# Designed miniproteins, single chains: the designs that were tried, part 110

Each design is a single chain, and the fold is of that chain. pLDDT is the mean over its residues in the fold that is shown.

## One batch from the design tools (miniprotein)

Design m3817
Fold by ESMFold2-Fast:
Structure m3817 (fold): chain A 86 residues (1-86)
Amino acid sequence: MEALERALELLERLAEAETVEEVNRLSREILELIDQLETPEELEEVAEAAAEAARRAEEAGREDAAIAALLVAGMAGHKKALLKRK
């Protein structure tokens, strides 16, 4: 699905984001894409990619990007849990 591919691309950009403004823009767009994802499998893929992006950002010293990626991972995981309850 196009929304999944876009979310994964933006997570790679988020891991490399150097400014708070870029981190905020990318994280907002990713969260909007998460609202479009309807399967637990897609949300799991986003959560795993976000956790990886957070690790890469931490290793690079990009603290704002790492925190934003962890937030994305949490939001994807939360939506996945809600979908599994249906």
Scores: mean pLDDT 84

Design m3818
Fold by ESMFold2-Fast:
Structure m3818 (fold): chain A 92 residues (1-92)
Amino acid sequence: PEAVLAAERARLSPEELPLYDALVAGQKSDFKSMAAHLIEFIRNNEPSEAKKLDIRSLGNVIPNEDVSNILKNAAENLHNKEAAIAELQKLE
């Protein structure tokens, strides 16, 4: 139910919200919105191995190999935010 998803979102921290919004958009095949949310996540967060894994794991649940490969490439480039954002912009 939509109410359950809204309640889950309301419990997330501001830092977690863009990643959650990206997952929801990706599951709806709205890859432009997914990319926008992931770019926000990257801009607002320090790069770490955990955050790389979060972005890569998102790629594993998206049933589109081209999109999954872009997400994996963005994760691998996370230490260079500009390069990671450029990879995600391929989805626009």
Scores: mean pLDDT 77

Design m3819
Fold by ESMFold2-Fast:
Structure m3819 (fold): chain A 60 residues (1-60)
Amino acid sequence: MNGEEAKVEIAKENLEKAKARYDELKRTGTPEQAERAQTALDNAERLLKKYEELYKKVKS
């Protein structure tokens, strides 16, 4: 049960990192690097949503 809360926290941190990486590569990187960073950002958002749903299920 405590693991789900920790996963949500880690996923939020990973999302913040992914946003910063995408913004950096969008300004300074190649189009290919920016596209990969956008995919990583999308994956981080999806993963956070899944962990939040799991955490709610544990709470209920």
Scores: mean pLDDT 79

Design m3820
Fold by ESMFold2-Fast:
Structure m3820 (fold): chain A 80 residues (1-80)
Amino acid sequence: MVEVDISKEYSKEEVDEMIRQLEKYLEENKHLFSDSVYEQLMKAIEEIRALKDPKKAALALSMLIGVLELHIAVQKLYPA
């Protein structure tokens, strides 16, 4: 997973590369998510990609990564 440094000024190209790496991570780890959760994550990535401001995109991407880390942590605490 890509770590986002929120203090850094990101270009559109750098944000696109971070999104691409996150999409690859989600594809390789699809088995950790329900179909519904995976679909919501993909939709969130699409919405982030549509943002014209690279700083806002980086912030949104950082928040999405935080949600992913929380989801994994919850699965470890409450295994089905």
Scores: mean pLDDT 73

Design m3821
Fold by ESMFold2-Fast:
Structure m3821 (fold): chain A 79 residues (1-79)
Amino acid sequence: GVAEARSHVLAAIYYAQQGNAEKAISHAKAAIDLIERSTELSPGQKAAAIRHLEEAIKYIQQGNLEAAIRHLEEALRAI
């Protein structure tokens, strides 16, 4: 559900802040799956949240954790 997706985004933020890229990416991907499966979110909310989570994963992979955290926070605001 949406609450579980929010929990994974918050975990991704926490692990990104700690420099744990592997766990941050894992939680961001779990959030994407839950958002895609959600019946509680509008198509626009899903599209916005998934786009920000995908950008966050890209920035984590590039070592830009500051940009990644901003995108994770925007994903959280969309859901």
Scores: mean pLDDT 93

Design m3822
Fold by ESMFold2-Fast:
Structure m3822 (fold): chain A 87 residues (1-87)
Amino acid sequence: MSPEEEIERKIEEIEKKIKELEERANQITDPVVKAKVLKGIETIRELVKEAKRLLEEGRIDEAMEKVELAMSLADLLIKEVEEYEKS
């Protein structure tokens, strides 16, 4: 698999996680926690947009770094939402 195909696959995975986070954020009743989660989603979306731009420019290594950062942030945000839901 090419590095470009790997980045595209990871972007698709991140977009699925963003959808999950948006659906869960809509169920958050605490306005401060909801705002924090929504801001986190915006940051992840910005990183994905930057990764796509870097791919278009042929900057494959930099695109991968942005995608890996976006994935890590999405996973951390999912964990924070899960801990909130258990409380």
Scores: mean pLDDT 86

Design m3823
Fold by ESMFold2-Fast:
Structure m3823 (fold): chain A 82 residues (1-82)
Amino acid sequence: STLDRLRQLLAQMRAAVAEGTDDALAEVVRVAEELYGMPSLSDDEKRAIRTMIDQMRTSDRAQRINIGSGLVSMVERIIQQL
């Protein structure tokens, strides 16, 4: 189901943000790109995700961790609204 997939992506993002390595933060970007492709997300949510992906590509590690934490919070909110 969409909820099961969102929960799996949330778990992957949480683990990757907690690890905080360059490889793990690249995984956060991959998960965010998968989220962007999901038809269940609103246009506003998709725009926010795209902005965060673009910001992560030009940010240092500390900023990427902060953005990743923001993505985690966003996905938690999306799940709560479904």
Scores: mean pLDDT 84

Design m3824
Fold by ESMFold2-Fast:
Structure m3824 (fold): chain A 76 residues (1-76)
Amino acid sequence: SKEDVIKEIEKITKKYTKEAVEAVQAGDEKRLKEILKKFIEELNKVAPDMPILVVSQVLRIVGEVQDVLLEQKRAA
């Protein structure tokens, strides 16, 4: 069902958000890029017919990464 697909996407997004935040905190730009690439590939496998939902989840991770970077800059 659509609800089951959304729940699977939420699990994938949560996993990759955690990994992306950890990469940003470590200053590892190469790992961050690899994580984002794998995230997009994984979402496209789960939801190939839902491009707007995929874009929405990518923007969610980008927002979390930006929040971490801004907080680091304010703390410095």
Scores: mean pLDDT 82

Design m3825
Fold by ESMFold2-Fast:
Structure m3825 (fold): chain A 58 residues (1-58)
Amino acid sequence: KDEIMEEIAKELGISVEELDRLGARGTIENGLGQKFGEAVRAGDKETALKLLKEILER
């Protein structure tokens, strides 16, 4: 879990703390945070990154 979050944060050039904040925002605004959390739990880095990019579209 933490390992995949660190990999995603590194690939985006942000901190894990910033990634966590973005995930929380996605849950509130678009429900994408639920799908993101599910992808992270499954170890699906590719899907997690796609969902995170949608959150970042803001």
Scores: mean pLDDT 66

Design m3826
Fold by ESMFold2-Fast:
Structure m3826 (fold): chain A 64 residues (1-64)
Amino acid sequence: MPDPDLSSRVINVMGLVMQRKFDEAIELAEELLKEYPDSPEVRSALASAYFGAGKLDEGRKLLD
């Protein structure tokens, strides 16, 4: 279902990544991905969090 707050929640994930709070960013993005499994914005945000944390393989799989 479309959630008008989705963009704001994705921005929060990216904000955590910019602050190097990668564990918090991953946790929030995983929660969003469970609600919006086909969202490219959520998958990209989670991938960015994984890449920041050095989990390159996990991040890459989200973009495939």
Scores: mean pLDDT 79

Design m3827
Fold by ESMFold2-Fast:
Structure m3827 (fold): chain A 85 residues (1-85)
Amino acid sequence: SKTEEIIARLEEVKKRLEELRARREASGDSRTNQLQVRMLTGAIDELEKLIAQLKENPDDQRIQRVAESVAKNAEDIIKGVEELE
Protein backbone atom coordinates (compact mmCIF):
# COMPACT_ATOMS: atom_id res chain seq x y z
CA SER A 1 0.00 0.00 0.00
CA LYS A 2 0.99 3.67 -0.26
CA THR A 3 1.25 3.84 3.54
CA GLU A 4 3.60 0.83 3.66
CA GLU A 5 5.82 2.50 1.03
CA ILE A 6 5.89 5.76 3.04
CA ILE A 7 6.72 3.88 6.27
CA ALA A 8 9.55 2.02 4.50
CA ARG A 9 10.92 5.35 3.20
CA LEU A 10 10.75 6.93 6.67
CA GLU A 11 12.50 3.91 8.26
CA GLU A 12 15.28 4.02 5.64
CA VAL A 13 15.80 7.79 6.15
CA LYS A 14 15.74 7.31 9.94
CA LYS A 15 18.45 4.62 9.69
CA ARG A 16 20.58 6.95 7.54
CA LEU A 17 20.17 9.81 10.03
CA GLU A 18 21.09 7.52 12.97
CA GLU A 19 24.27 6.46 11.12
CA LEU A 20 25.20 10.11 10.46
CA ARG A 21 24.51 11.06 14.09
CA ALA A 22 26.74 8.19 15.31
CA ARG A 23 29.57 9.38 13.03
CA ARG A 24 29.26 12.98 14.27
CA GLU A 25 29.26 11.84 17.91
CA ALA A 26 32.39 9.74 17.25
CA SER A 27 34.24 12.48 15.28
CA GLY A 28 34.65 14.94 18.20
CA ASP A 29 33.00 17.58 20.36
CA SER A 30 33.17 20.75 18.24
CA ARG A 31 30.37 23.34 18.15
CA THR A 32 29.64 22.25 14.56
CA ASN A 33 29.36 18.58 15.59
CA GLN A 34 27.07 19.50 18.52
CA LEU A 35 24.79 21.49 16.18
CA GLN A 36 24.69 18.63 13.64
CA VAL A 37 23.87 16.04 16.36
CA ARG A 38 21.03 18.30 17.60
CA MET A 39 19.59 18.68 14.08
CA LEU A 40 19.82 14.92 13.42
CA THR A 41 18.23 14.04 16.77
CA GLY A 42 15.27 16.35 16.05
CA ALA A 43 14.75 14.79 12.62
CA ILE A 44 14.92 11.22 14.02
CA ASP A 45 12.33 12.07 16.70
CA GLU A 46 9.96 13.55 14.07
CA LEU A 47 10.29 10.43 11.88
CA GLU A 48 9.55 8.12 14.83
CA LYS A 49 6.36 10.06 15.63
CA LEU A 50 5.16 9.95 12.01
CA ILE A 51 5.83 6.21 11.66
CA ALA A 52 3.72 5.66 14.80
CA GLN A 53 0.90 7.90 13.47
CA LEU A 54 0.87 6.13 10.08
CA LYS A 55 0.67 2.71 11.78
CA GLU A 56 -2.31 3.92 13.86
CA ASN A 57 -4.06 5.66 10.91
CA PRO A 58 -2.81 3.94 7.70
CA ASP A 59 -5.53 5.46 5.46
CA ASP A 60 -5.18 9.05 6.70
CA GLN A 61 -4.13 11.07 3.63
CA ARG A 62 -3.21 14.13 5.73
CA ILE A 63 -0.73 12.12 7.82
CA GLN A 64 0.62 10.57 4.57
CA ARG A 65 1.26 14.06 3.09
CA VAL A 66 2.95 15.26 6.29
CA ALA A 67 5.12 12.11 6.34
CA GLU A 68 6.21 12.67 2.71
CA SER A 69 7.16 16.29 3.54
CA VAL A 70 9.12 15.25 6.64
CA ALA A 71 10.93 12.53 4.64
CA LYS A 72 12.01 15.17 2.09
CA ASN A 73 13.13 17.53 4.89
CA ALA A 74 15.15 14.70 6.48
CA GLU A 75 16.79 13.98 3.10
CA ASP A 76 17.73 17.70 2.93
CA ILE A 77 19.23 17.50 6.46
CA ILE A 78 21.39 14.53 5.34
CA LYS A 79 22.68 16.60 2.39
CA GLY A 80 23.31 19.61 4.64
CA VAL A 81 25.31 17.55 7.13
CA GLU A 82 27.42 16.06 4.31
CA GLU A 83 28.10 19.56 2.89
CA LEU A 84 29.33 20.83 6.30
CA GLU A 85 32.16 18.24 6.25
Scores: mean pLDDT 82

Design m3828
Fold by ESMFold2-Fast:
Structure m3828 (fold): chain A 94 residues (1-94)
Amino acid sequence: AEEARKLGEKGRELGENATTAEEGIKGAETGVEGAVRGLREGDREGTALGGFGAHKGGMAALKHAKTIEEVTRAIGLALAGMGLAFEAGALAEL
């Protein structure tokens, strides 16, 4: 629970402070790790924070992307992060 939330928050911080596509991707990957851990542990808040961290990192990576590979990776991570955050919200309505 706590580890998932820490990873999500770290991913968000890395995304918000990213000045390069590589830094944004690192933030997004950290957010995804938090979301996956949250899902495995049944931690809805950890999953949501991880998803938002991944989305923030992916969006930052997209903003600073210079190659087609960076753009594709950034879009994929941003969408995955948003999907994970929405899935956490759907679980809350059960």
Scores: mean pLDDT 79

Design m3829
Fold by ESMFold2-Fast:
Structure m3829 (fold): chain A 89 residues (1-89)
Amino acid sequence: ASAAVLERIEALAGEELRRLDEEGDAKGAIELLREALDRLAAEGADEAVLEALRAMIEAEERRLAGAPLEEVKRELAERLGLDLSRIES
C-alpha cells in the first residue's frame, strides 16, 4: 500500500482503539463507522481503507455481542496487520 493509505489506516485504527479502550457506545460507533464507510466508498477511497473500516465495524459488533475487550483489540490489530504497541497513547 502507499504511504498515504497506510497513514490513513493507522489514524483510523488509533481512533478505533481509543473508542474500544473507553468502552463507549458500541451501537453509536457502528453507525458512525458505517456512515464513514458508505461516504468513503462513494468517494472512491482505496480498498485497503474500506477494508480497515469494515474490520473496525466488526470489532465494535464483537464488543456489542459481549466479546472481551482484549480479544476484540487483538483481532482488530491482527486483521489490520498492526502491532498494538505502534499505536501509542
Scores: mean pLDDT 76

Design m3830
Fold by ESMFold2-Fast:
Structure m3830 (fold): chain A 56 residues (1-56)
Amino acid sequence: EEEIRERAKRALEEEDYEALDEAIDRMKDPRERSRFAALASAMELRRVGDQLDELL
């Protein structure tokens, strides 16, 4: 559990959506899953912004 949280935090720091999603799936605590899912959504929004800059 602690390792999964540490993994999720590292994925957020590295902006690794795949690793973050995998860590969330392995979390057994629904509250923890919801919290990291919200953080993943925020990170995804930043990614979309960067991608729009590339697309334009």
Scores: mean pLDDT 71

Design m3831
Fold by ESMFold2-Fast:
Structure m3831 (fold): chain A 94 residues (1-94)
Amino acid sequence: SKEIEERSERLRKTYLEMVERAKTASPLERDIIISLFRMSAEVSKFMPKSPHSEEAARHFRAAADALEAGDYEKAREHLLKAVESLKKHELEES
């Protein structure tokens, strides 16, 4: 559980850094970042079905949509919720 806590915190920081980078990124770099968030949602769908893994997938998609709209605060909020949901999924499946 401590390992999952540390891994989820590292993942959270990485996603938030990508949101900040998206603010000044070139169009193609921005598209890569948005694509990574959409891929994170798809990866969450490949996890064993749980309310938490499904919630994580929804929040990753919402974060990508927010980034496309230029709403960086909503993107941050959804990413925080997505990572928290992934953490809960891993803690319950462990």
Scores: mean pLDDT 84

Design m3832
Fold by ESMFold2-Fast:
Structure m3832 (fold): chain A 83 residues (1-83)
Amino acid sequence: KEEVLELLERAREQLEAEKDKISPEDYERILSLLEAAREMVEQGKLSAARDLLKAARDLAEAAGLTGVAELLERAIEAVEEAL
């Protein structure tokens, strides 16, 4: 739980640092998915969190945000180990 939440905060910080590299629409979509995933993790809804994180990772990869995508892949792995 704590590891996943830490990775999500790091991904959000990295997304903010790289926001000028992507469209405002892509930024808002990824940010929204990260916030929803964080809420699902806090509620213990790990399967829903995993699906949201995969969507966010795929959008980050498509946008060329390699750092964000890597942090999200780590968060997905941590969630799947807890399932």
Scores: mean pLDDT 83

Design m3833
Fold by ESMFold2-Fast:
Structure m3833 (fold): chain A 61 residues (1-61)
Amino acid sequence: GIEKAIRGAKEAGKLEGRGRGAATAMGAVDMVNAGASKEEALEVAKKYGGEEGLEMAKIHL
């Protein structure tokens, strides 16, 4: 569900370097697949993955 996807993105935000952006973007994709809006998913990607997470999420959404 959406809550599990948000939790995944939050945990991904604890990673450093290249893994953080990619894992956070995957969390955003999972949110949309679970029924969240693209706008909500992009906000979560930016919050936990920074600019890299946001850019990677935009490519996949």
Scores: mean pLDDT 78

Design m3834
Fold by ESMFold2-Fast:
Structure m3834 (fold): chain A 80 residues (1-80)
Amino acid sequence: MEEIKEKILELARKYLDEETVEEVERLLEEGRYGEALALVVREALKDKVDDESLKEAIELAKKNTSLEFLELLELVLNEL
């Protein structure tokens, strides 16, 4: 579980502004990992994909908060 938290924070720090990173950290401290990951997905992809794809990605993040999903997300973000 700590690996998931650390990976979410790593992606947030790389792709999001400091204020949003602080919100991600707060959600993780509250145990709200799905919401933290959904926030990272929303902010990292909002200007890079269409609204429907963004909505689907956020929904998938909430349902699949796992290391495998995080690794896939990192690959997608690195290609954008």
Scores: mean pLDDT 81

Design m3835
Fold by ESMFold2-Fast:
Structure m3835 (fold): chain A 94 residues (1-94)
Amino acid sequence: SEVEKRIAEEKAYFDDVLKELEPYLTPEQVALLKAYNAARLDYFEELYRLHELKKKGAPQEEIDAEKARFDAALAKYTPLQAQFLAVLKEIEKK
């Protein structure tokens, strides 16, 4: 599907970013970036699925169930994104 294709592209992109940044990162920061990427991919997958369901005019119960999954993914993604941005600012100081 278009969702699976976009998620695969996002994963490949971040794998390249991590390889570029790895020489500047502690092992703990590498683990954080991997956790961030996992949460980011889950967030995008649920976001894309929610948009597809709305486009198709899916039953409201199905949309509500997907929105609950999206909200859960967003709740995990948001704090990890803040931590990722803090790591990038720390690298910029070096």
Scores: mean pLDDT 84

Design m3836
Fold by ESMFold2-Fast:
Structure m3836 (fold): chain A 93 residues (1-93)
Amino acid sequence: SNKEKIIKRLESELKAAEDAVAAGDTAAFRQHLERIAFHAFMIIQMLEMEGKKEEVEKLRKLIDEVVDAVNAGDYQTALEKLKELVEEIKKAL
């Protein structure tokens, strides 16, 4: 139930981020990214407590790649990396 609710929320936020990129709304994209990042950091903390260092490094790298793309103004790459991040979070849940 909690896992299903988190997944549904992440998928909803990702769809909203995709729609924001399509509309050229970078402010809306950043807002949805922030909400997804919040869930990502909660899952990273859980994985660190479980000693899953490789999974933690993978999620942190994907977050860094999204941030780098946003800083470069490349919202298409940022969205692609954000989709990868959400799929990896769903696998970790």
Scores: mean pLDDT 88

Design m3837
Fold by ESMFold2-Fast:
Structure m3837 (fold): chain A 80 residues (1-80)
Amino acid sequence: SEAAGQRQIFDQNRRTVKELLKKAEEAYKKGNLKQFENYVNSAFTLLNFIKKQGEELNDKDTVERAEEELKQFEEEVKKL
């Protein structure tokens, strides 16, 4: 179904965001601030893309989850 396809894409993108977050943390720990910034920017870009897709589909759950993931990401970056 179309809804199942959209959910699969959303789940894949969320997985990619988590991988980018892990790479950002590793780059920060190594003192590679340029790589850290690149990974952080990539994660924010992907999360904003997910939010926009949810808005276009009138999927309030996807929008809310993307906003929550963005807030959580900002807090994790702030702790570094």
Scores: mean pLDDT 78

Design m3838
Fold by ESMFold2-Fast:
Structure m3838 (fold): chain A 84 residues (1-84)
Amino acid sequence: SGIPLDARTRAILERGRAAEPLVSQADLDRIDAILAQLTARSNASIDAANPSADQRARLNRTLAHNQEILRASMIVAEARRRAA
């Protein structure tokens, strides 16, 4: 993503990687579909604000970083739900 990872973010991503094998492909596909929809909405909102090229590049990096964290968190939540 090009954003430096702090210890908290690394821990979230590591938990997501560890949890991913515990989640079905159907649930992973559902999570990825939700993330794609959220990304499309975020991109539409950003583009509507007509940012400069530099602003857009920074927003793209932030969006990608946030999506990685959200995906990992959703995978962990799904794995925990299945283990309950």
Scores: mean pLDDT 85

Design m3839
Fold by ESMFold2-Fast:
Structure m3839 (fold): chain A 68 residues (1-68)
Amino acid sequence: SVEEKKEKLEKLLLRHVIEHGELLSREEILEIAKEVGLDVKKVEELLDETGKEEFTAEEAFEILSKVL
């Protein structure tokens, strides 16, 4: 369900912040998308539209939530 994917996403992002700090690379966001079972191609397209190489956990959550 969307709610279960959202909970998994929140847990994976929290784990990243604890282990690596609040910044995520594009590659790390795509790996999280794959682990949650999101449409990786759609996430990649959204990341490409930003023109950014690094994202906060909040920005990553907003982008990934659009694909839930």
Scores: mean pLDDT 83

Design m3840
Fold by ESMFold2-Fast:
Structure m3840 (fold): chain A 86 residues (1-86)
Amino acid sequence: MEKLEEAARKLADMKIFNEELQKAAYEGVEAFVKKLAEHIIKNNADLEEVLKKYRYILSNVLKLDQETIDRFIELLKKAVEEEKKK
């Protein structure tokens, strides 16, 4: 979990997100993933496109290891599934 928290902070430091997502990233990976899932559902965004975008950012921009990237993606998929059930 520590590497996932570091990934969330690195994403926040990129300053490419809206204020709400950036604030959530500083609160932690779980808060960030929940807010991102809310935005995906609210905006009817294509989940596959969002997953592809984040895999690219985490791998090519932030240079994170594959295990950390896979854990982040799985957390995001789970959060989106939970948000759809509400």
Scores: mean pLDDT 73

Design m3841
Fold by ESMFold2-Fast:
Structure m3841 (fold): chain A 66 residues (1-66)
Amino acid sequence: SNLEEAAKRLEQLGMLEAAETLRKVVEIAKDPKIIEQLNILADKFLRGEATPEAFAEAVKKILEEL
């Protein structure tokens, strides 16, 4: 999945905390709209349209709103 691919790419960049945060959000999110939003953000990150730092910050914000 795009979310697992994004997590692995964060790990390859040394952003281990961001990768773990992404996996945690995917595990605990019950709202399909949150999963859809995460997939959109992950797709942008994987396509180089968002920096790793911007993606990590967006994921952290989503976790804080859960």
Scores: mean pLDDT 85

Design m3842
Fold by ESMFold2-Fast:
Structure m3842 (fold): chain A 62 residues (1-62)
Amino acid sequence: MDEEIRRLAEKLGLSPETLRNALEALASSDEAGQELILRLLKKEVGATDEELEEIRRLAREM
């Protein structure tokens, strides 16, 4: 988990702490809230659809 978060954060240009906080927010949100967070990540960070799927997977494992 921690190593995957670190690698993904590096690809997205985020700190591992920032990505972990986003994953915790996703894990605690309903489906509508999750879609809003993912949409913001796509707009602010330019995350690809593949990277967004990895983010969803990591959030489900938390």
Scores: mean pLDDT 80

Design m3843
Fold by ESMFold2-Fast:
Structure m3843 (fold): chain A 104 residues (1-104)
Amino acid sequence: SLEELKERAIALLERLLEAARELLKVVPPEKILEVIGLILRLIGLILDVERARSREELRALLQEALAIAQDLLALAQQTGAPADLIARIQAIIAEIQALLATLE
């Protein structure tokens, strides 16, 4: 059960990382470093999820994932990213929230 939840979390974080990489291609030059910062935070978070040993640890890491996803959504909306990319980030946020609900 914990291993299945970790696999789902990693899959969501990998999808969010893919969205962040796509956003990097379309943001103005002045926002590139901000997107890179979010990408680095996501990579670190994936490693932390792989090492998580409890549902409580996973819940805290998914709360951080939700914060990063929300920052990524705000940046995508602010920079006028394609509507399909914004929709994908919103879908990933909803799936992170659903996974968090299973950990309460």
Scores: mean pLDDT 90

Design m3844
Fold by ESMFold2-Fast:
Structure m3844 (fold): chain A 56 residues (1-56)
Amino acid sequence: SGAEAARKAGLEGAKKGAEEGARAAQDGTVYSASSGLSSSQDAGKAGKEAAEEALK
């Protein structure tokens, strides 16, 4: 149960982080490939933090 909740929270956090990053990238007229990489890293961080919160 705790593991399932943590995994779900992590997935939701990663999804939200990816959506925010994608929107930020779309708002610019010029973005490098690193903008996409940054978005992926932010999504991973959001997912990890959400999973850690759910495990508490």
Scores: mean pLDDT 63

Design m3845
Fold by ESMFold2-Fast:
Structure m3845 (fold): chain A 97 residues (1-97)
Amino acid sequence: ELSEMELAQRISEAVQKNDIEELLELAKEALKKKDGFLLYMSAVAFKAYMSRNKSLSEEEIELIEEIIKELEKMFPNDPEIQKLVEELKKKLEEIKA
């Protein structure tokens, strides 16, 4: 099992390499762990990915929606996280349209 810092580094590397398969795997691990920091890092990574890519698979959409839901549950009073969640929801609407 990887440490939180190792997982965070891998998330950063995956988004820089546009490696969606690695990003999906790491985001699933963040959800499994209920790790707020890794979920936040995954959300930032998906936001960057969606800015470069206008098409997402059903699995990718579902995972991003679960990350949004978990972040809203964990950080209901955090303005920066609420802003990130709103930005992700808007990008998902653009991609689904």
Scores: mean pLDDT 81

Design m3846
Fold by ESMFold2-Fast:
Structure m3846 (fold): chain A 66 residues (1-66)
Amino acid sequence: MEAQREANRKALSDALTYYAEGTPKEGYEKFKAVAEQAKKNGDQRTYNAAKTAAESAKRVAEELEK
């Protein structure tokens, strides 16, 4: 269970790298998945960070598709 919070933080970091390397749309999907896992684990800090990042990535992806 102690490893679960560390896994959530690594997943968030991986999602940020994915977003930076290539595609905001893929980054959005990754952030959304991290937010769901953090919520299930009661990791409110990671949940809030991932949720905010997901909304930002979604907006960027939509602008790029215009």
Scores: mean pLDDT 73

Design m3847
Fold by ESMFold2-Fast:
Structure m3847 (fold): chain A 68 residues (1-68)
Amino acid sequence: GVADAAGRGGEGAAASGADEEAAYKAGRLAARAAGGDEEQQEKAGAGAAEGAASGDPELARRLAREGA
């Protein structure tokens, strides 16, 4: 579903060393590709960015999933 896609997108970005902006875009894009609306895309991106800022792919996955 949207949450699973968002979580994977956020985790992948954080694991690759992406900055907050790149992680935000990755989480947002993953949610969109899975059929998420604009609010789900925005919150998924925000969660991914927060996890990336912490350098924690697991946190990025969790927060992106919760946002979507």
Scores: mean pLDDT 83

Design m3848
Fold by ESMFold2-Fast:
Structure m3848 (fold): chain A 67 residues (1-67)
Amino acid sequence: MEELEKKAREELEEGLKEVNDRLQKAMDDIDKQASQLSPSEVEARRLAAMAEGSKAVSDLVAKAKKI
């Protein structure tokens, strides 16, 4: 079981890096489009990206806990 826990930990770390990379890319894309959007639209898109990232982290943690 210790090997499964170690693998789950490694998968969690890789997953967290991927989520962070996707969030950063989404924020960069929003910033590039900011001149074409209203401030409220920029804020809404940033909140949506953060919510998606938060859900992905929660899903990864839940998966790791099942081991």
Scores: mean pLDDT 78

Design m3849
Fold by ESMFold2-Fast:
Order: sequence, then structure tokens, then C-alpha cells
Structure m3849 (fold): chain A 62 residues (1-62)
Amino acid sequence: SRLKALELAREYAERNGGRISREQLEEIMKAAGFSQEEIDRMIEELGDEVTLEEFAAFLRSL
């Protein structure tokens, strides 16, 4: 669920200065029920550390 991923990402970003690491994004997407192919696309398209806005934009592309 995109909504579940955004909720988890927001909670992490609030504790981490508005940034989310690649490792945390992988865990967020896995917990939200995304496929390994979708996670692999995130790794390819996003940097090592991203903003909540960048992650939200990526989720809209799926």
C-alpha cells in the first residue's frame, strides 16, 4: 500500500531530519507489501538518502 509506505516514511523522516536512508526505504517498502522488483526500481532511481517528497514522487510512478 502506498499509503502505508508514506506513513512509515513520514514517521522515520520526523526522527531523522527529514531524510530517509536506502536501507530504511527498503524495509518500509517491504513492510508495506511492495514486490522485490518495485524495491529494485527504488534502489536504481533514488539516491542513498532521500526526502519524503522524493519518495512520495517515486511511489506515484509505480
Scores: mean pLDDT 82

Design m3850
Fold by ESMFold2-Fast:
Structure m3850 (fold): chain A 81 residues (1-81)
Amino acid sequence: ARERLLELFRRYLPEDLVRATEEALEKLPEETIEKIAEALEEALKEAKSEAEIRLEVEIAAGVALIEAGVIEVVEKNLEKK
């Protein structure tokens, strides 16, 4: 799942965003990565253009970044208590 997401991110996203998504995927549990990959593969089956494929890959990258950010906020909140 992770390698497939990274392949798509490297193909469609700018280099700085690829780096951010690589860091995010390192922080995410495998179940979350698989869920993101499954959602993206489902979306790609319905994509009819290169632009739609790129948009779906950008959405998947955004979800990965948000999920990793949520984990970081929860962990930091627990550390401060």
Scores: mean pLDDT 75

Design m3851
Fold by ESMFold2-Fast:
Structure m3851 (fold): chain A 66 residues (1-66)
Amino acid sequence: MVEEMREKSERALEIITEEMEKGKSLREAVKIAAEKLGMSPEEVVSMLAFDYEELRQIVERRLKEK
């Protein structure tokens, strides 16, 4: 249960990060992750963060890591 949610969360973050690296916006990246995972965009955001702004901060931090 919790482990399955963790796997989905990591997969969603991976997809979002990859799509944003390709130049897509956070909203477009979330939509793509949602489609690939069979979830709504709102469900993906709720799973990963409190809101879109927090999710943006998480993904941008990952993108800035070298």
Scores: mean pLDDT 78

Design m3852
Fold by ESMFold2-Fast:
Structure m3852 (fold): chain A 73 residues (1-73)
Amino acid sequence: GPSETAQLIRAAIEAIENKDVERAKELLKKLGLPESLVENPKEALEALLKIAEENKDEESVEQAKRALEELEK
């Protein structure tokens, strides 16, 4: 199954897409990211994409890219 980090990244992306601010803040904090990123969904998704790329998690990279594309519509 996916690593704990991969699960946290994917859950954070979903929380951001669902505008679940409290859950997104908690998941960002667990990933070592600033909770303040929740105020800028694009920046939050870009930060999550970077962590996924650094961890070579191709599935989370694709999910983050799709979320960024949807946000720009």
Scores: mean pLDDT 85

